# Ledger of designs, part 66: designed miniproteins, single chains, continued (4)

Each design is a single chain, and the fold is of that chain. pLDDT is the mean over its residues in the fold that is shown.

## One batch from the design tools (miniprotein)

Design m14287
Fold by ESMFold2-Fast:
Structure m14287 (fold): chain A 98 residues (1-98)
Amino acid sequence: SPLEEALALIEQALAKAKAGDWDGALHHLFQAASLFTPETLEEVRELARALLPLAEVVGSPEAVELLEKALRSEDFEEALRYFQLGYQLIIDKLLAQK
């Protein structure tokens, strides 16, 4: 499923980031993002939960806070908005690693 493939790519991005391979992390995260088509609140929460360790490894406390808000939300559209903002901050942080 697109969700399972996205989750696997996020796990690969996390492994690359832990190894200091920022370009590899970014590549896998862009591939995962093409599969970010969540249709339910629980799917948004699964994606947000998978991104939390990556947000921590890249050193984005703002992304961590936004992803935690996505996990605490009981509204699909609100959770999706927080998830998208958190994801974008992770991308921005990875791009800033020079």
Scores: mean pLDDT 88

Design m14288
Fold by ESMFold2-Fast:
Structure m14288 (fold): chain A 72 residues (1-72)
Amino acid sequence: SGREAFLAGLEAAKPRVDQILADYRARVAAIRAQAAAQNWSQSELNQRLLQETIETFARVADVLSEALAAAL
């Protein structure tokens, strides 16, 4: 069934999602280090972190959308 295919796709996607989140954590750490080194304002740091978070959510959404498309 489409639901079974979707759930199987989600399970298969887990390593890709885990890698995306690991990459996100590394980039957040790098952004925070840059902000500290360059004395960024809290606003500048928040804007950069928001952008990185949006891009990460988009990458995760693409992986999940692929699993959904395979089930339809």
Scores: mean pLDDT 86

Design m14289
Fold by ESMFold2-Fast:
Order: structure tokens, then C-alpha cells, then sequence
Structure m14289 (fold): chain A 98 residues (1-98)
């Protein structure tokens, strides 16, 4: 499962770099489904999967923000990015305690 998660996130990264954001979102959604399956695994594997998924979502949101001309949508994306960065920080702190 972890290798499958990494493969999907690598495809999402390639799609982001190519400007294919809709394709990237589909790969991230599939990766999230795999992360949910890993949620039944040991705590360490769950946290690692959440970290990988979160970091790739940050990359996607940053690219969307660069290409979004609407100020209200920019504000929404910035708020989502901030919350996701806070969640990633908490996941890293939990992993350091293990």
C-alpha cells in the first residue's frame, strides 16, 4: 500500500508540473483512498501516509494559487494551505514521538 501511495503521488506531481491540475486532483483522491486503507495499519504507517499525502496536497494548492486570478478563491486556497501546513507540523511532531 505505501508503494502504491507513493506511485500515485509521483503521478500527481508530474501532472502538476505539466499543468494538468484536474489529473493531479484525481491521483490525489486515489492516494487518499489508499491512505484511508492504511489508517487500519500501525500508527507510524498511518502518520507517514498522511504526511506524504499532505505534502503533495500543499504542492497542488501552491500551483492552483499561482494560476487563480480570483481574489476570493486565492483567499480560500491560502486558508486551506495554512491549515494543511499546521496539520503537517502536528503529524511531524507525532512521528518524532514514536
Amino acid sequence: MLKELEELLEKAKEAILEGKFEEAEKYIEKAREIADKIAKSPKEEQLKAQLILGEKQIELLEELLKRTPDPEEQAYLKERLKKLEEEIKKIKEELEKL
Scores: mean pLDDT 79

Design m14290
Fold by ESMFold2-Fast:
Structure m14290 (fold): chain A 120 residues (1-120)
Amino acid sequence: VSEAVLTKACQIYKVLKTLVDSNKENQFRPLIAFLLQGAKRNPENLDYFLYGLSLIVAEDDLGTDGPALNAYRAAVKNRSPLIPTLVSIGKTYKDQLDKVCASVTPSAEAVSLVRKTFLK
C-alpha cells in the first residue's frame, strides 16, 4: 500500500471516527449504518473496521487497483461477510496506518469524500 493511499485513508478515518464518536451514525447511508452497528458489537474491532473502510475508499478515490479494494470486491462477489473482511483489512495495515495517522489532519477533500461516499 502506497504512502498516498495510507495518508488519504488516515484523513478519511479521522472524519469517520469523529462522526462515530459524536454519535452521528444516523447520518450514514442505511447499509453503512447497518455495518457500523454490527462492528460496534465488538469495540476492539471497530477501529480496524474503520481503517479497512477508509483504505478501500482511499484506493478507489486514487484510482489504484489496491489489495484492500480487491479484497473487498472479492468478498462482495463471493457474498462473504463484510464486517470480518473490513476488520481483516484494517488489522493487516494497522501498524502502517497508526504511524501515518499520528501526523495526519483531515482535509476538506476528505470531508467531502466521506459525505459523498457514506452519508445520506
Scores: mean pLDDT 82

Design m14291
Fold by ESMFold2-Fast:
Structure m14291 (fold): chain A 105 residues (1-105)
Amino acid sequence: LSAEQKRQEAIKETALSIRAMGELYQLVLEAHRAGLLSEEQRREYLEVGSKGIKELMKIAKEKKWSHEEVEEALDKLIEVFREGLENRDSVEEIKKKIEEVLKEV
């Protein structure tokens, strides 16, 4: 790839990452406002989710995934996180489920 094409790909990947982080933040904020999470748990879940997104973006870059593949993998990770919150899974349980998603991609 040319330097210009690499810059364009980096911008698109950054946009997907920001969108996924926004969805993560919204899910955790809504769970906290619904009384499902304490303030401490809100921070812990955000930490676990954001680390998962960052690791997935690193894997995507190393494997040279298409933007469609990155989007699908991020959607899957966010869905697993959402289900974990709905089921009231512990931070450790959600972390384990995210690690399983990262192994399958």
Scores: mean pLDDT 82

Design m14292
Fold by ESMFold2-Fast:
Parts: structure tokens; sequence; C-alpha cells
Structure m14292 (fold): chain A 68 residues (1-68)
């Protein structure tokens, strides 16, 4: 989905290699699980990668919207 691609792109833009890999695993879990909870965890992964908390929250909400 567009939201999954955006989350991975944000991780690459803000995170180092390790943080990006962690966030990509969260996004992959969301794709595999297909749940809003997984989408929220993917958004949290963007924050862990080093994105500002506000941006991470907005991306998490967008992931839920695009998936739902």
Amino acid sequence: SAAAEAAKAAARAYGDAAATETTERQVDLWVETGSADAANKAGAGVAVAGAPAELAERLGQQLVRDYG
C-alpha cells in the first residue's frame, strides 16, 4: 500500500541502517497480519528510526486509514 511505502521511505530518510531494518520489519508484520494494531506498531517504528514523534504518529494514523 501507499502507506507502507511511505513508512519505509520515512525510515530510510530518518534512520540509520539498523533503525531502517527494524521499521521495515514492523511494516512487513503489518502487511502479513493485516491489522490496525500492526499498522500502529509500524508507525512507532518510524519514531524509533529517528523521525519526530508527531510525524511518526501521523504516519501511523495514515497506515491505519490506508489499510482500513
Scores: mean pLDDT 65

Design m14293
Fold by ESMFold2-Fast:
Structure m14293 (fold): chain A 91 residues (1-91)
Amino acid sequence: MKKKEEFEKRVKELGLDVEEVLKKMREIVEKDLKEIKENEEEVEELLRTNSTKEDLEKGIEFLEYLYEILDLEELKELKEKFEKILKELEE
């Protein structure tokens, strides 16, 4: 089962409206992504200096999960930045 389908099933089991939950999650995530983009250089330095390889790998998995659920391109862009920093840490 796709991550999005598993999420939607869980939301329905909780007696919540899937479309309303997804809309609210998009609004929260879009706001957070905008703040990250406005502070892009500081966020990248924070990730390089304070993140372990495991932290970046978990971050990538979480961003991929959110992308599958919300389909926000900015999540994909942020994931690619995490992957780039992870690759630099592995050198």
Scores: mean pLDDT 79

Design m14294
Fold by ESMFold2-Fast:
Structure m14294 (fold): chain A 76 residues (1-76)
Amino acid sequence: MADEVIDGILRAAANGADLETIRKGVEEAQRLGASKEQVELAYKAAETLVKMRNAGASKEELDQAAEKAREEIKKL
């Protein structure tokens, strides 16, 4: 389901995923019927998580940010 793939993208970004992994997740979410708005917001959230991680955010902070992004995307 597209929601599960979006969750996977955000978790991957929080856990050190590279751009290729994030891109593959976006493509899979689109194939599963995610809207353009959902995948664009997911990608933006993933970029934010990567920036937070590079700035030294804790695992708990990254997981919390990913969860909040997931809930917002799910409402779209």
Scores: mean pLDDT 78

Design m14295
Fold by ESMFold2-Fast:
Structure m14295 (fold): chain A 82 residues (1-82)
Amino acid sequence: MPLSPEEQEYLDLVMKTINLPEEDKERLRELLEKFVQQYGIDYLSKLLASFPDEYMASLSYEELLEELQKNPFLSDINIVLP
């Protein structure tokens, strides 16, 4: 699927994760909340499948959800499945 500029921004921020300034961490959270609220977690799984990391692309839906929950930037986001 073609990536939007916001989807590409999200992926770029995730790839730079460990030393992001607080403003970029907040932007990452806003993008994730926007995607989950508007498109649901299945859409986010499709976005993650476009990572250049073959490991991320190989994860099942359940494994992707577990990895999202383990991420300290994402664990504070209230993800409501549709």
Scores: mean pLDDT 54

Design m14296
Fold by ESMFold2-Fast:
Structure m14296 (fold): chain A 66 residues (1-66)
Amino acid sequence: SDAEKLLEEIRKRTVQEAARILAEFAEKYGIDPATLQEAMAEARKRSTDPRETLLLTFELLVEKLK
């Protein structure tokens, strides 16, 4: 349905916007942009769900900060 397609589009755009916010946060706190990009790419390999990919990206960054 159109509603299902619109919801998926909103989810994808929300993930992209969250990724931008995360990149700004990383720059502010001195996290290498290349490290952020690598974490996002690795998360995308583990899941095709945009929301799960975002969560995995955060988990990967947290592991690197420990």
Scores: mean pLDDT 73

Design m14297
Fold by ESMFold2-Fast:
Structure m14297 (fold): chain A 92 residues (1-92)
Amino acid sequence: MRKPSEEEVKFLQELLKKGIERIDKASEEYLAKVDDPEVKHEIEVLSVAYKMLLLATGLDLILERGASKEEVQAEMDRIVDEGIKKIEELAK
């Protein structure tokens, strides 16, 4: 099957780095505000789950589907925004 170009790999790496940094920052901010250990654990689990989903989705879109840069960025941004929203809702 299709081997990704160096440009596609670099683009995915940059999107993953930015997405992971946004999820980690949100997780750190909300973990600092929460005292309940169960809620802290749920935030940590969601953070890991959305980072894994982000990686899996990026790989699928580029390697299997040959999606455009715009489609990859839009879907990965959607996953990051959803993850941050879920973490924020748990912290309330």
Scores: mean pLDDT 83

Design m14298
Fold by ESMFold2-Fast:
Structure m14298 (fold): chain A 62 residues (1-62)
Amino acid sequence: MKEGEEAYKKGDLEKAYEIYKKEVERGNSSAASNLMKVADDLGDSSLVPEVVSEAIRAIGDE
């Protein structure tokens, strides 16, 4: 996540997006909120990948 914050701070939103996406894939659900923030800053919610939705769904499996 620190590398993602560094990229985001530098304005490299694509790199920040890729780093946070990898963190979510590793099971770090906390990175999902950061990934959503990057997607919002890019102005396109479709950039939030299915893996983020899967991490959230693990909570609502009922």
Scores: mean pLDDT 66

Design m14299
Fold by ESMFold2-Fast:
Structure m14299 (fold): chain A 68 residues (1-68)
Amino acid sequence: SAVEKAVEGAKKAAEEGDGGATGAAAVHQLRLSGGNVSDEEVAAAVQAAADGDAAKGREIALKAAENA
């Protein structure tokens, strides 16, 4: 399903250690695919990307994937 593929994509992005922007994009895509992602999680991922905090972005993507 689209949700399952988005979950796998988010996990892969988190595992590869890409910058916060990649984590934010993964969380946003997971939400667009109907995953269980809150507005607060999307906002936190965007904020981490704006702050250049790749580690925080990765953590948020992993949590979103686990909840989907």
Scores: mean pLDDT 65

Design m14300
Fold by ESMFold2-Fast:
Structure m14300 (fold): chain A 113 residues (1-113)
Amino acid sequence: MTIEDLEKLAKEKGVKISNLPESLSKEAIELLKKLIEEGKIEEISGRTLNGSPELVIKVKVDKEEAREIGEKLAEASPDDISVTVLSDGENVISYSKGKTFFGKDNNGKAAAA
């Protein structure tokens, strides 16, 4: 599956997609396609964080499933790509190669690092 195929599917499913890293692996693209088809993604965007590409994904699932999505995408992605998963503003979960960062949830509790 190509990035162009992924962008077409996202548009058909009403998922916002922008600025995807050109270095996305086939495994990451296939996983994103599956998540879009399952209705679990609201938005996908690419950005640069400290000179490295980052994939940012807004999901429609709970915190536990959002973490699993982030872990799978981080594993499927090249070593220089960071993955950040946002859950409708309820929490922020960031995965970089070799490290996991947890955000604060909407209830004011800090997630364990």
Scores: mean pLDDT 69

Design m14301
Fold by ESMFold2-Fast:
Structure m14301 (fold): chain A 74 residues (1-74)
Amino acid sequence: MTYVLHVPADPAAQETLIRLLEGEIARLEAEAAASTDPEKRAQLEAEIAHLRRVLDLLREHRAAGVGDVTVEVT
């Protein structure tokens, strides 16, 4: 699955996006932990892995002072 991520130049918007992704990852981790279906758990874990890659890129770009770019994550 390919994620297309727009990283805004505004630091406040970047911080908001990071918080939203952290919240979504936490929600999916809770769903995976509560799931008794191994197929559904595997799907959720794959989605969590992709979102973690997106979050890592956002944190890296924020640390580097990079904004107003579009990044594609596969």
Scores: mean pLDDT 74

Design m14302
Fold by ESMFold2-Fast:
Order: structure tokens, then sequence, then C-alpha cells
Structure m14302 (fold): chain A 100 residues (1-100)
């Protein structure tokens, strides 16, 4: 379906982000890019009517931002946290595809 194709495009984008962050050396650039990407995913899921998935992604973003802001993470820990957050989002999108 067109919905499944659109969700698979976002999964590919998330996989590309995971690969990029595994090689990223600048934590501030990585954080800014991640916030922008999560905002786009949330807005897209909401626009498609996947409100529960959008809320789950928004919650992951909020937890990630809180972790980075409060826990004085090293650059490596920041990358690991971002990669983990993207993997959680990818899982949510996979579950959403299965239900679509």
Amino acid sequence: SPTVQRLNMYRTRIDDQIAWHQQATNADMAIASTVNTFDLIVQTLQAMGFDTAAQQVANIQAQLQQNIATNNLTPAQTRDAIVSAYQQVNSIIQQTIAQA
C-alpha cells in the first residue's frame, strides 16, 4: 500500500541516520540533526493518522533530550543514546507497518 511504502521510506531514512551517527564525531551536530529528524517523523506519523506511534516516538525524543541534558554524557555515550533511540523508533515503525 502507499502507506506501507511511505513508512518503509522512513525506516530507510532511520537506518541511514543510525549509520551516520555511528561515524559522527561532533556531538552537537549529531544532537541537532536528531531533534530535526524526530520532529519530522512525529509530524509525518500524525499526518498519516498513526497517533499512538507518533506519541511513542515523541516520548523517546523527550527521554533522549532529558538524558543528554541531565547526565553529562561523553561524546561516545551521546552517540550510543542517539543510536538506541533511533533503533526504538525503527521498531515502532516496523510494528506500525505490520498493523497498516
Scores: mean pLDDT 84

Design m14303
Fold by ESMFold2-Fast:
Structure m14303 (fold): chain A 74 residues (1-74)
Amino acid sequence: MEEIIAFARLMYVLTGKEPKPLQTIIDEIKQFAADLGASISDADIRKKIEEAIKAGLVEVDDKGNLKVNVKKVE
């Protein structure tokens, strides 16, 4: 749970408070990992996002845009 909250918090820091397309979030997380000298696959990022959605930390709209539930991560 704590790691999922940390991941959702990272999404919020990188993408802001407005809903963003899934691919935008994936690209921002991949860039963040690369800046730290690490690599992470699109599939692994999607899995973590899915876990955050199931935990109620991230909301998905009818366009597939994702928004972090700041009340759950703060």
Scores: mean pLDDT 80

Design m14304
Fold by ESMFold2-Fast:
Structure m14304 (fold): chain A 96 residues (1-96)
Amino acid sequence: SMEEKRQQGLKKLVDAGILSEEEAKKYDEALKKVKKLVEEGNKEVIEMMEKIGEAFDKGDSEELRKLSEEAKKKGFDDIAFVAEVVAKILEKKAAE
């Protein structure tokens, strides 16, 4: 049931044209890895995810792109990909 809810969320992003099927699978795996790092108490990961959430709430896709690049420089590729996907979500909504 949790797997079905997760797949439904990913399908909505694909159906909306925000992500491809392949990007949705990568996003799901990236979210799992990020959750593990947060559960382990990684302060840098927690702070980056808080900033991603704040930028999303503000509708600031440029800040999300910047956070993605900063995460890449620090070797947090999964966080970088999450920030990139969230930026794409906002960009698609803004382009309506």
Scores: mean pLDDT 82

Design m14305
Fold by ESMFold2-Fast:
Structure m14305 (fold): chain A 80 residues (1-80)
Amino acid sequence: SAEDHLKRGDELFSQGKLKEAAEHYLEALRIDPTNSEAETRLNTVLDELKKLYEENPDDQELKEFIKRVEAEYRRIRARL
C-alpha cells in the first residue's frame, strides 16, 4: 500500500538511506498520486540528494538518479 511505502521510506530516511527512501516515496505516489505526505517526503529527500550532488558534482550516478526520480515524479503529477 501507499502507506506501507511511506512508512518504509521514513525508516530508510532516518537511517540516511536517501536513495532507497526516495524510491519508496515515489512508489507511494505511484499507488496514490494524491498522497500529500508522500509528495512532501519525496521533495525533502530530493533536496537532500541535490545537496549531496552539489558537494560531489563528479558523482554522475547520483546526478542520473536525481534526474530519473524527478522525471518520474513529473509524470505522476502530469496525470493529475
Scores: mean pLDDT 88

Design m14306
Fold by ESMFold2-Fast:
Structure m14306 (fold): chain A 79 residues (1-79)
Amino acid sequence: KLSEEQIERALQELTKRRHPEIPSVISLDDVREALREAGLSDEQIEKIIEIIKENGTPILNDDHFSISDVYKALKELSK
């Protein structure tokens, strides 16, 4: 279960790491770094990545996703 503080920090870190030319898009590597910076465990990060891959649509290449799909995945682990 993610704390409110972890969720807030994760959202801030994800926003900073969005694609510079396409701010609606973020790479999975940038997602991993944002979530580590927010203090999530490796297990929590892997779960979020799995949810993104399962429910999200790949953009550019298979490593980039919509920032909204990332936010939805983060919300699923806050329940």
Scores: mean pLDDT 78

Design m14307
Fold by ESMFold2-Fast:
Structure m14307 (fold): chain A 98 residues (1-98)
Amino acid sequence: AQRQALAAQVSRLAGQLVMQLTFAYDNNDIDEMKDYLRVAAERVEELAEAANDPKVRELARQIREIVDRAEASKTLSELVQEGDQALDLIGEMARELL
């Protein structure tokens, strides 16, 4: 089913983002963490558009708000908190699609 395929893509995105954020964190690269979050938010929006589900669209909007807030963050600790919040919502989006 389309929803199950989208759920798999959202779950893969979450797994990739965890690896990417961990890599950038280990390299003390704040700008790279922001870049990965930005790309993830764009991908979340594409997947939410394909789902045609109001709850999924609302979760994508909340993820975008977190990522936009992360653009202003100055420390690795702030970006880890923002990243964890975004990942929690991406996981919720995957569960909604199942």
Scores: mean pLDDT 89

Design m14308
Fold by ESMFold2-Fast:
Structure m14308 (fold): chain A 81 residues (1-81)
Amino acid sequence: EFEKIIELLEKMRELSTDPLVQEELAWLIEKLKNVDKSNEIEVFNVLFQLRVLAENILADPNATPELKKVAQELLDLIKSL
């Protein structure tokens, strides 16, 4: 499931034209790759940050429909965990 989250984040990074959003996505991808999966608090904090990012993209009128579709897929996946 973490692998699928990383795939969605990398797709969002490819679809994003904002350098600040691309940098934030790169940082979150790196953080998720290095998270201690046995640490429930650390996992919760990363997933919470991903939820906030996805919700912000969905609320952004300047985000493309393609980016919003991937953000919704990410949000749905996180909510299923």
Scores: mean pLDDT 81

Design m14309
Fold by ESMFold2-Fast:
Structure m14309 (fold): chain A 73 residues (1-73)
Amino acid sequence: MSELIKLLKEALGEENFSLLLMVATEEQLEKLDEASLKAWLDKLRERYGLSEERVEEIFRKASEAIRKYKEET
């Protein structure tokens, strides 16, 4: 459906992408920005005990996907 969803899944991989789906709907991910991403990563840390290293990795990869998507739209 969303090109952004495809970019996120490719950038993050199946495991990290599935973690985002635990705190956000697919519709919310389609409208993702860096502020929303930080909020959802905070929830993942709080609810699922995500490590700082993994939060940083997800943020870097997802931010790049968001930037690429915005450059194309």
Scores: mean pLDDT 77

Design m14310
Fold by ESMFold2-Fast:
Structure m14310 (fold): chain A 75 residues (1-75)
Amino acid sequence: MSPFEKLLEAAKLYDEGKFDEASRLVKEIEKEHPGFLAFVIGLYHNNLLHLLFDEEDIPSIKKLIDAYLRGEFEK
């Protein structure tokens, strides 16, 4: 699974309230693909998420990234 596919799956799991499963995928992305989350955060802050994700998935991606930036996955 690509880091792109893992992040999309994690966002959907987080939106469904499956926080432990979403956290596992986020940690796998950090370990296996260093810099990918930083890249996606850069796209988010520049309003460029549409270059990587479909518009229908963007709200869930934003919600997951906001949770990540709040440190919800650091435990």
Scores: mean pLDDT 84

Design m14311
Fold by ESMFold2-Fast:
Structure m14311 (fold): chain A 81 residues (1-81)
Amino acid sequence: SPVEEARRLVEEFAESLGDPEAAAQIRAWFDDVVAKAPSVRELLLQVRAFFEYAAKEEKDPAIREKALEIARRLDELLARL
């Protein structure tokens, strides 16, 4: 399912942070997006926007690179809808 693929990408990013509190906040945010998004497409667009923003604005280059990788993988997922 596209939602399950997006969840795996969000989990991969959260794990990469090495920060359990930040990871928990990102997971909670994703669950909120899942609950509120009116469609799978809009869910994926919201998640992509988060990672696109993180890829541009995060101060840590390693976090930016991981966000960019995940944004690209979300674009591939959106293309398969």
Scores: mean pLDDT 86

Design m14312
Fold by ESMFold2-Fast:
Structure m14312 (fold): chain A 79 residues (1-79)
Amino acid sequence: SMLEEAVLAAIIAHMAEYGRPPSQAEILELLRKSGYNPSRAQVSRALRRLEEQGRVGRADEIPGAPASPDGRTRWALRN
């Protein structure tokens, strides 16, 4: 879906700029800055769908991923 592709682009952009996986809140902020206006629930469902597709995963489950600085769940690419 358009939202799933936008979420992937937000994860890529955040990784390129900050060198760490984004939280759901950071993904939501990036989407809003890019002209999207999704709800938190819509972002959560898009992340779940991408996880089911094997395209993203929780950063704490990916070897070598940086530790979360705030203890929040963070999302990274798996492909």
Scores: mean pLDDT 80

Design m14313
Fold by ESMFold2-Fast:
Structure m14313 (fold): chain A 65 residues (1-65)
Amino acid sequence: SLEAQAEATAAQLQAQYGLAPEQVARVRALLREILARSRDGSIPLALAQELLALVRPAHEATPLP
């Protein structure tokens, strides 16, 4: 299901970037909405940008490979 896929992806991002529980809940909600809309062939760029804004600070804090 989309909810399960969004939750799995959010859990992976939490493990990778150490997101706070509140951030995980928001990321999960955004992923669920993005996945639902992408099935109709339309990607909501605004939601995708919001997701990136939530993850980007944690990503920038992660050491470069």
Scores: mean pLDDT 70

Design m14314
Fold by ESMFold2-Fast:
Structure m14314 (fold): chain A 90 residues (1-90)
Amino acid sequence: SNRQQGDQLKQQVDQMIKNKDFTGIVSKSQQMKDKMQSVDPNDPTGFFTMGRVHFSLSNFSSAIDSFQQSLQLDPNFSDSRDMLQQVQSS
C-alpha cells in the first residue's frame, strides 16, 4: 500500500541521514513525501523529512522551504518549527 511504501521510504531516508549516505537521497525523499501525501495530504512528516535531507546537504534555502511547507500542513508540528529555527541560525 502507499502507507507501507511511504513508511518504508521514510525509514530508509532516516537511516541514510544517520549514516551520512546522501547518494540519491533527494529523489528518495521526494518519493517518500509523495507516497505519504497520497495517504494523507495534510501529513507534515514528508516535508519535514525533506527539510532534514536538504539541511544535511547544506541546501539551506530548500530546507527552509520544506519546513515552511510542513508547518503550512500542520502549524503545531513542533519538529519543523524547531528545525526551521536551527536552519535560520546556521
Scores: mean pLDDT 86

Design m14315
Fold by ESMFold2-Fast:
Structure m14315 (fold): chain A 91 residues (1-91)
Amino acid sequence: SRMEKELEEARKALDEAEVPEELKKRLLNFVRLYLEEKEKDPSLDERLKEQVGKVSSTWKVNSVEEALKAQIELLAEALNTKVSEIEKKLE
């Protein structure tokens, strides 16, 4: 499926970036969750893009771990849910 291809590309990028295994697991779980939610709501990308403008400094300059934290906050806001609910789904 298209989702499987996007997950394979994400895994390849994380492998090439030498991301630690625990962080890689959380990032792949985040990508999977994002793709599942995007399938349910095609407008998700537009809403995330609006929110990115508010945290662009974090997105541009921080480590992969800090970028994941920023993305979790953006996704929680876009899905109208709590950061803790997203974090739970990444475990």
Scores: mean pLDDT 71

Design m14316
Fold by ESMFold2-Fast:
Structure m14316 (fold): chain A 98 residues (1-98)
Amino acid sequence: TEEEKALRLVESKLLEEGSEEEVNLLQALSILVNSKGSKKGIEAAKKLVPDPEIAELLQTLAEKLSPEELLKAYEEAIKLLKEGGLEAVKNYLKELVA
């Protein structure tokens, strides 16, 4: 779809032009999606993100969200990184686990 194509273009630009912290968070979320929240996936994702608060959020997301919900969280994170940066994504993830 055109919406899906637009999302993939934003994702590509963020991976190329984003800060190391933004890229690492996006890649960590991608690992959770692709591993469907598996224990190995959680540990791999946490290693990319040295911030202990974000690492705890990633673990809680993997424990509480279905694979479908993890994918939606990843897609929303792409949009939020473009619009409000790392803080917008961090706030969104906190609300998802509240």
Scores: mean pLDDT 83

Design m14317
Fold by ESMFold2-Fast:
Structure m14317 (fold): chain A 121 residues (1-121)
Amino acid sequence: PLIDLLKGARLLELGKYDEAIKYFEKVASYKKPSPLRALAYVGLGLAYLKQGKIDEAIKWFEKAIEVAEKSKSPYKDIVLGYAYYGLGLAYLKRGEVEKAQEWFDKAREYFKKAGWERALA
């Protein structure tokens, strides 16, 4: 679970997007709702976004938000921060600058909130 998520993240950093997607899909396929599954959805969104598959990326970021909002995880706000940041990047690539800025502002709020909760993790 966590190891597959970290492998996916490392492959994403190395530009190996197809390989990163396979590891994120492994975590995303877990039937039990988990904060790791929401992070895997963010990873899928970022990988598809890097491949220029903007509409697919948006769907994965929206799925990450849906799962994260229903979670009582201490990582909820950091997941929401990354998902909204991903939406901002996706809409910026679509040329929707004003909507992209709204998503970036939401991401900033959740990242600030997450900084206060890290002391409990």
Scores: mean pLDDT 81

Design m14318
Fold by ESMFold2-Fast:
Structure m14318 (fold): chain A 100 residues (1-100)
Amino acid sequence: SEELLKEFLEKVNEVVREFLTSLGVPEEEIEKLLEQLRELAERLLAQGVPPEDLMDAVMVAAHVLIHELADRLNIPISDEQTKELVERLNEIYREAMEKL
């Protein structure tokens, strides 16, 4: 469902925004990362990638881009913060997969 995919992307976007804001990441950098996730999702959707594979790609990209951004800005992420992020994103992924 296109609506299900939109809901998934909106929830991922919210979790990523809240996480990066809590770390003190500048809003401009957060918006750039969220734009990269949106462009990835739009490209995969246009290519006819199945929703399951698209969601997998977005989840992987979110983790990679968050860590790359934190490293570039020299912002430390604790093991506890990483665990919380993983648990929140996995909950969104599981809920979306159950609705497919």
Scores: mean pLDDT 87

Design m14319
Fold by ESMFold2-Fast:
Parts: sequence; structure tokens; C-alpha cells
Structure m14319 (fold): chain A 61 residues (1-61)
Amino acid sequence: SMEEQIKALKDQMKQQAFDVVKELQAKLDAGELSEEEFLLELQREIAKISADYAAQVAAVR
């Protein structure tokens, strides 16, 4: 159903967001990113994930 597809997309979005936080935190801890760079990259990647989720939800309606 459409509702099952939307739920799957939401779960995928949550997992992608979790993976991005984990990856960026590891880079911050390794000294590959400053705190400012970490915040900017996190905001950028979360915005992309949210936009992709919204587009995919619109496509299954």
C-alpha cells in the first residue's frame, strides 16, 4: 500500500540520518573536521535527506 511505502521511506530516511551523524562524528573525533565544519556538513546532509524523502513521498502519491 501507499502507507506501507511511505513508512518504509520514513524508516530509510531515519537510518540515512543516523548514518550521516555517525560518519561526521567519526571525522570530527579523528580531527578531519572542525566543530564549525561538522555543523555545516550535518545541516547540509540532513537537508538533502529531508528533501529526498519529501520527493520520494510525492512520487508514490
Scores: mean pLDDT 85

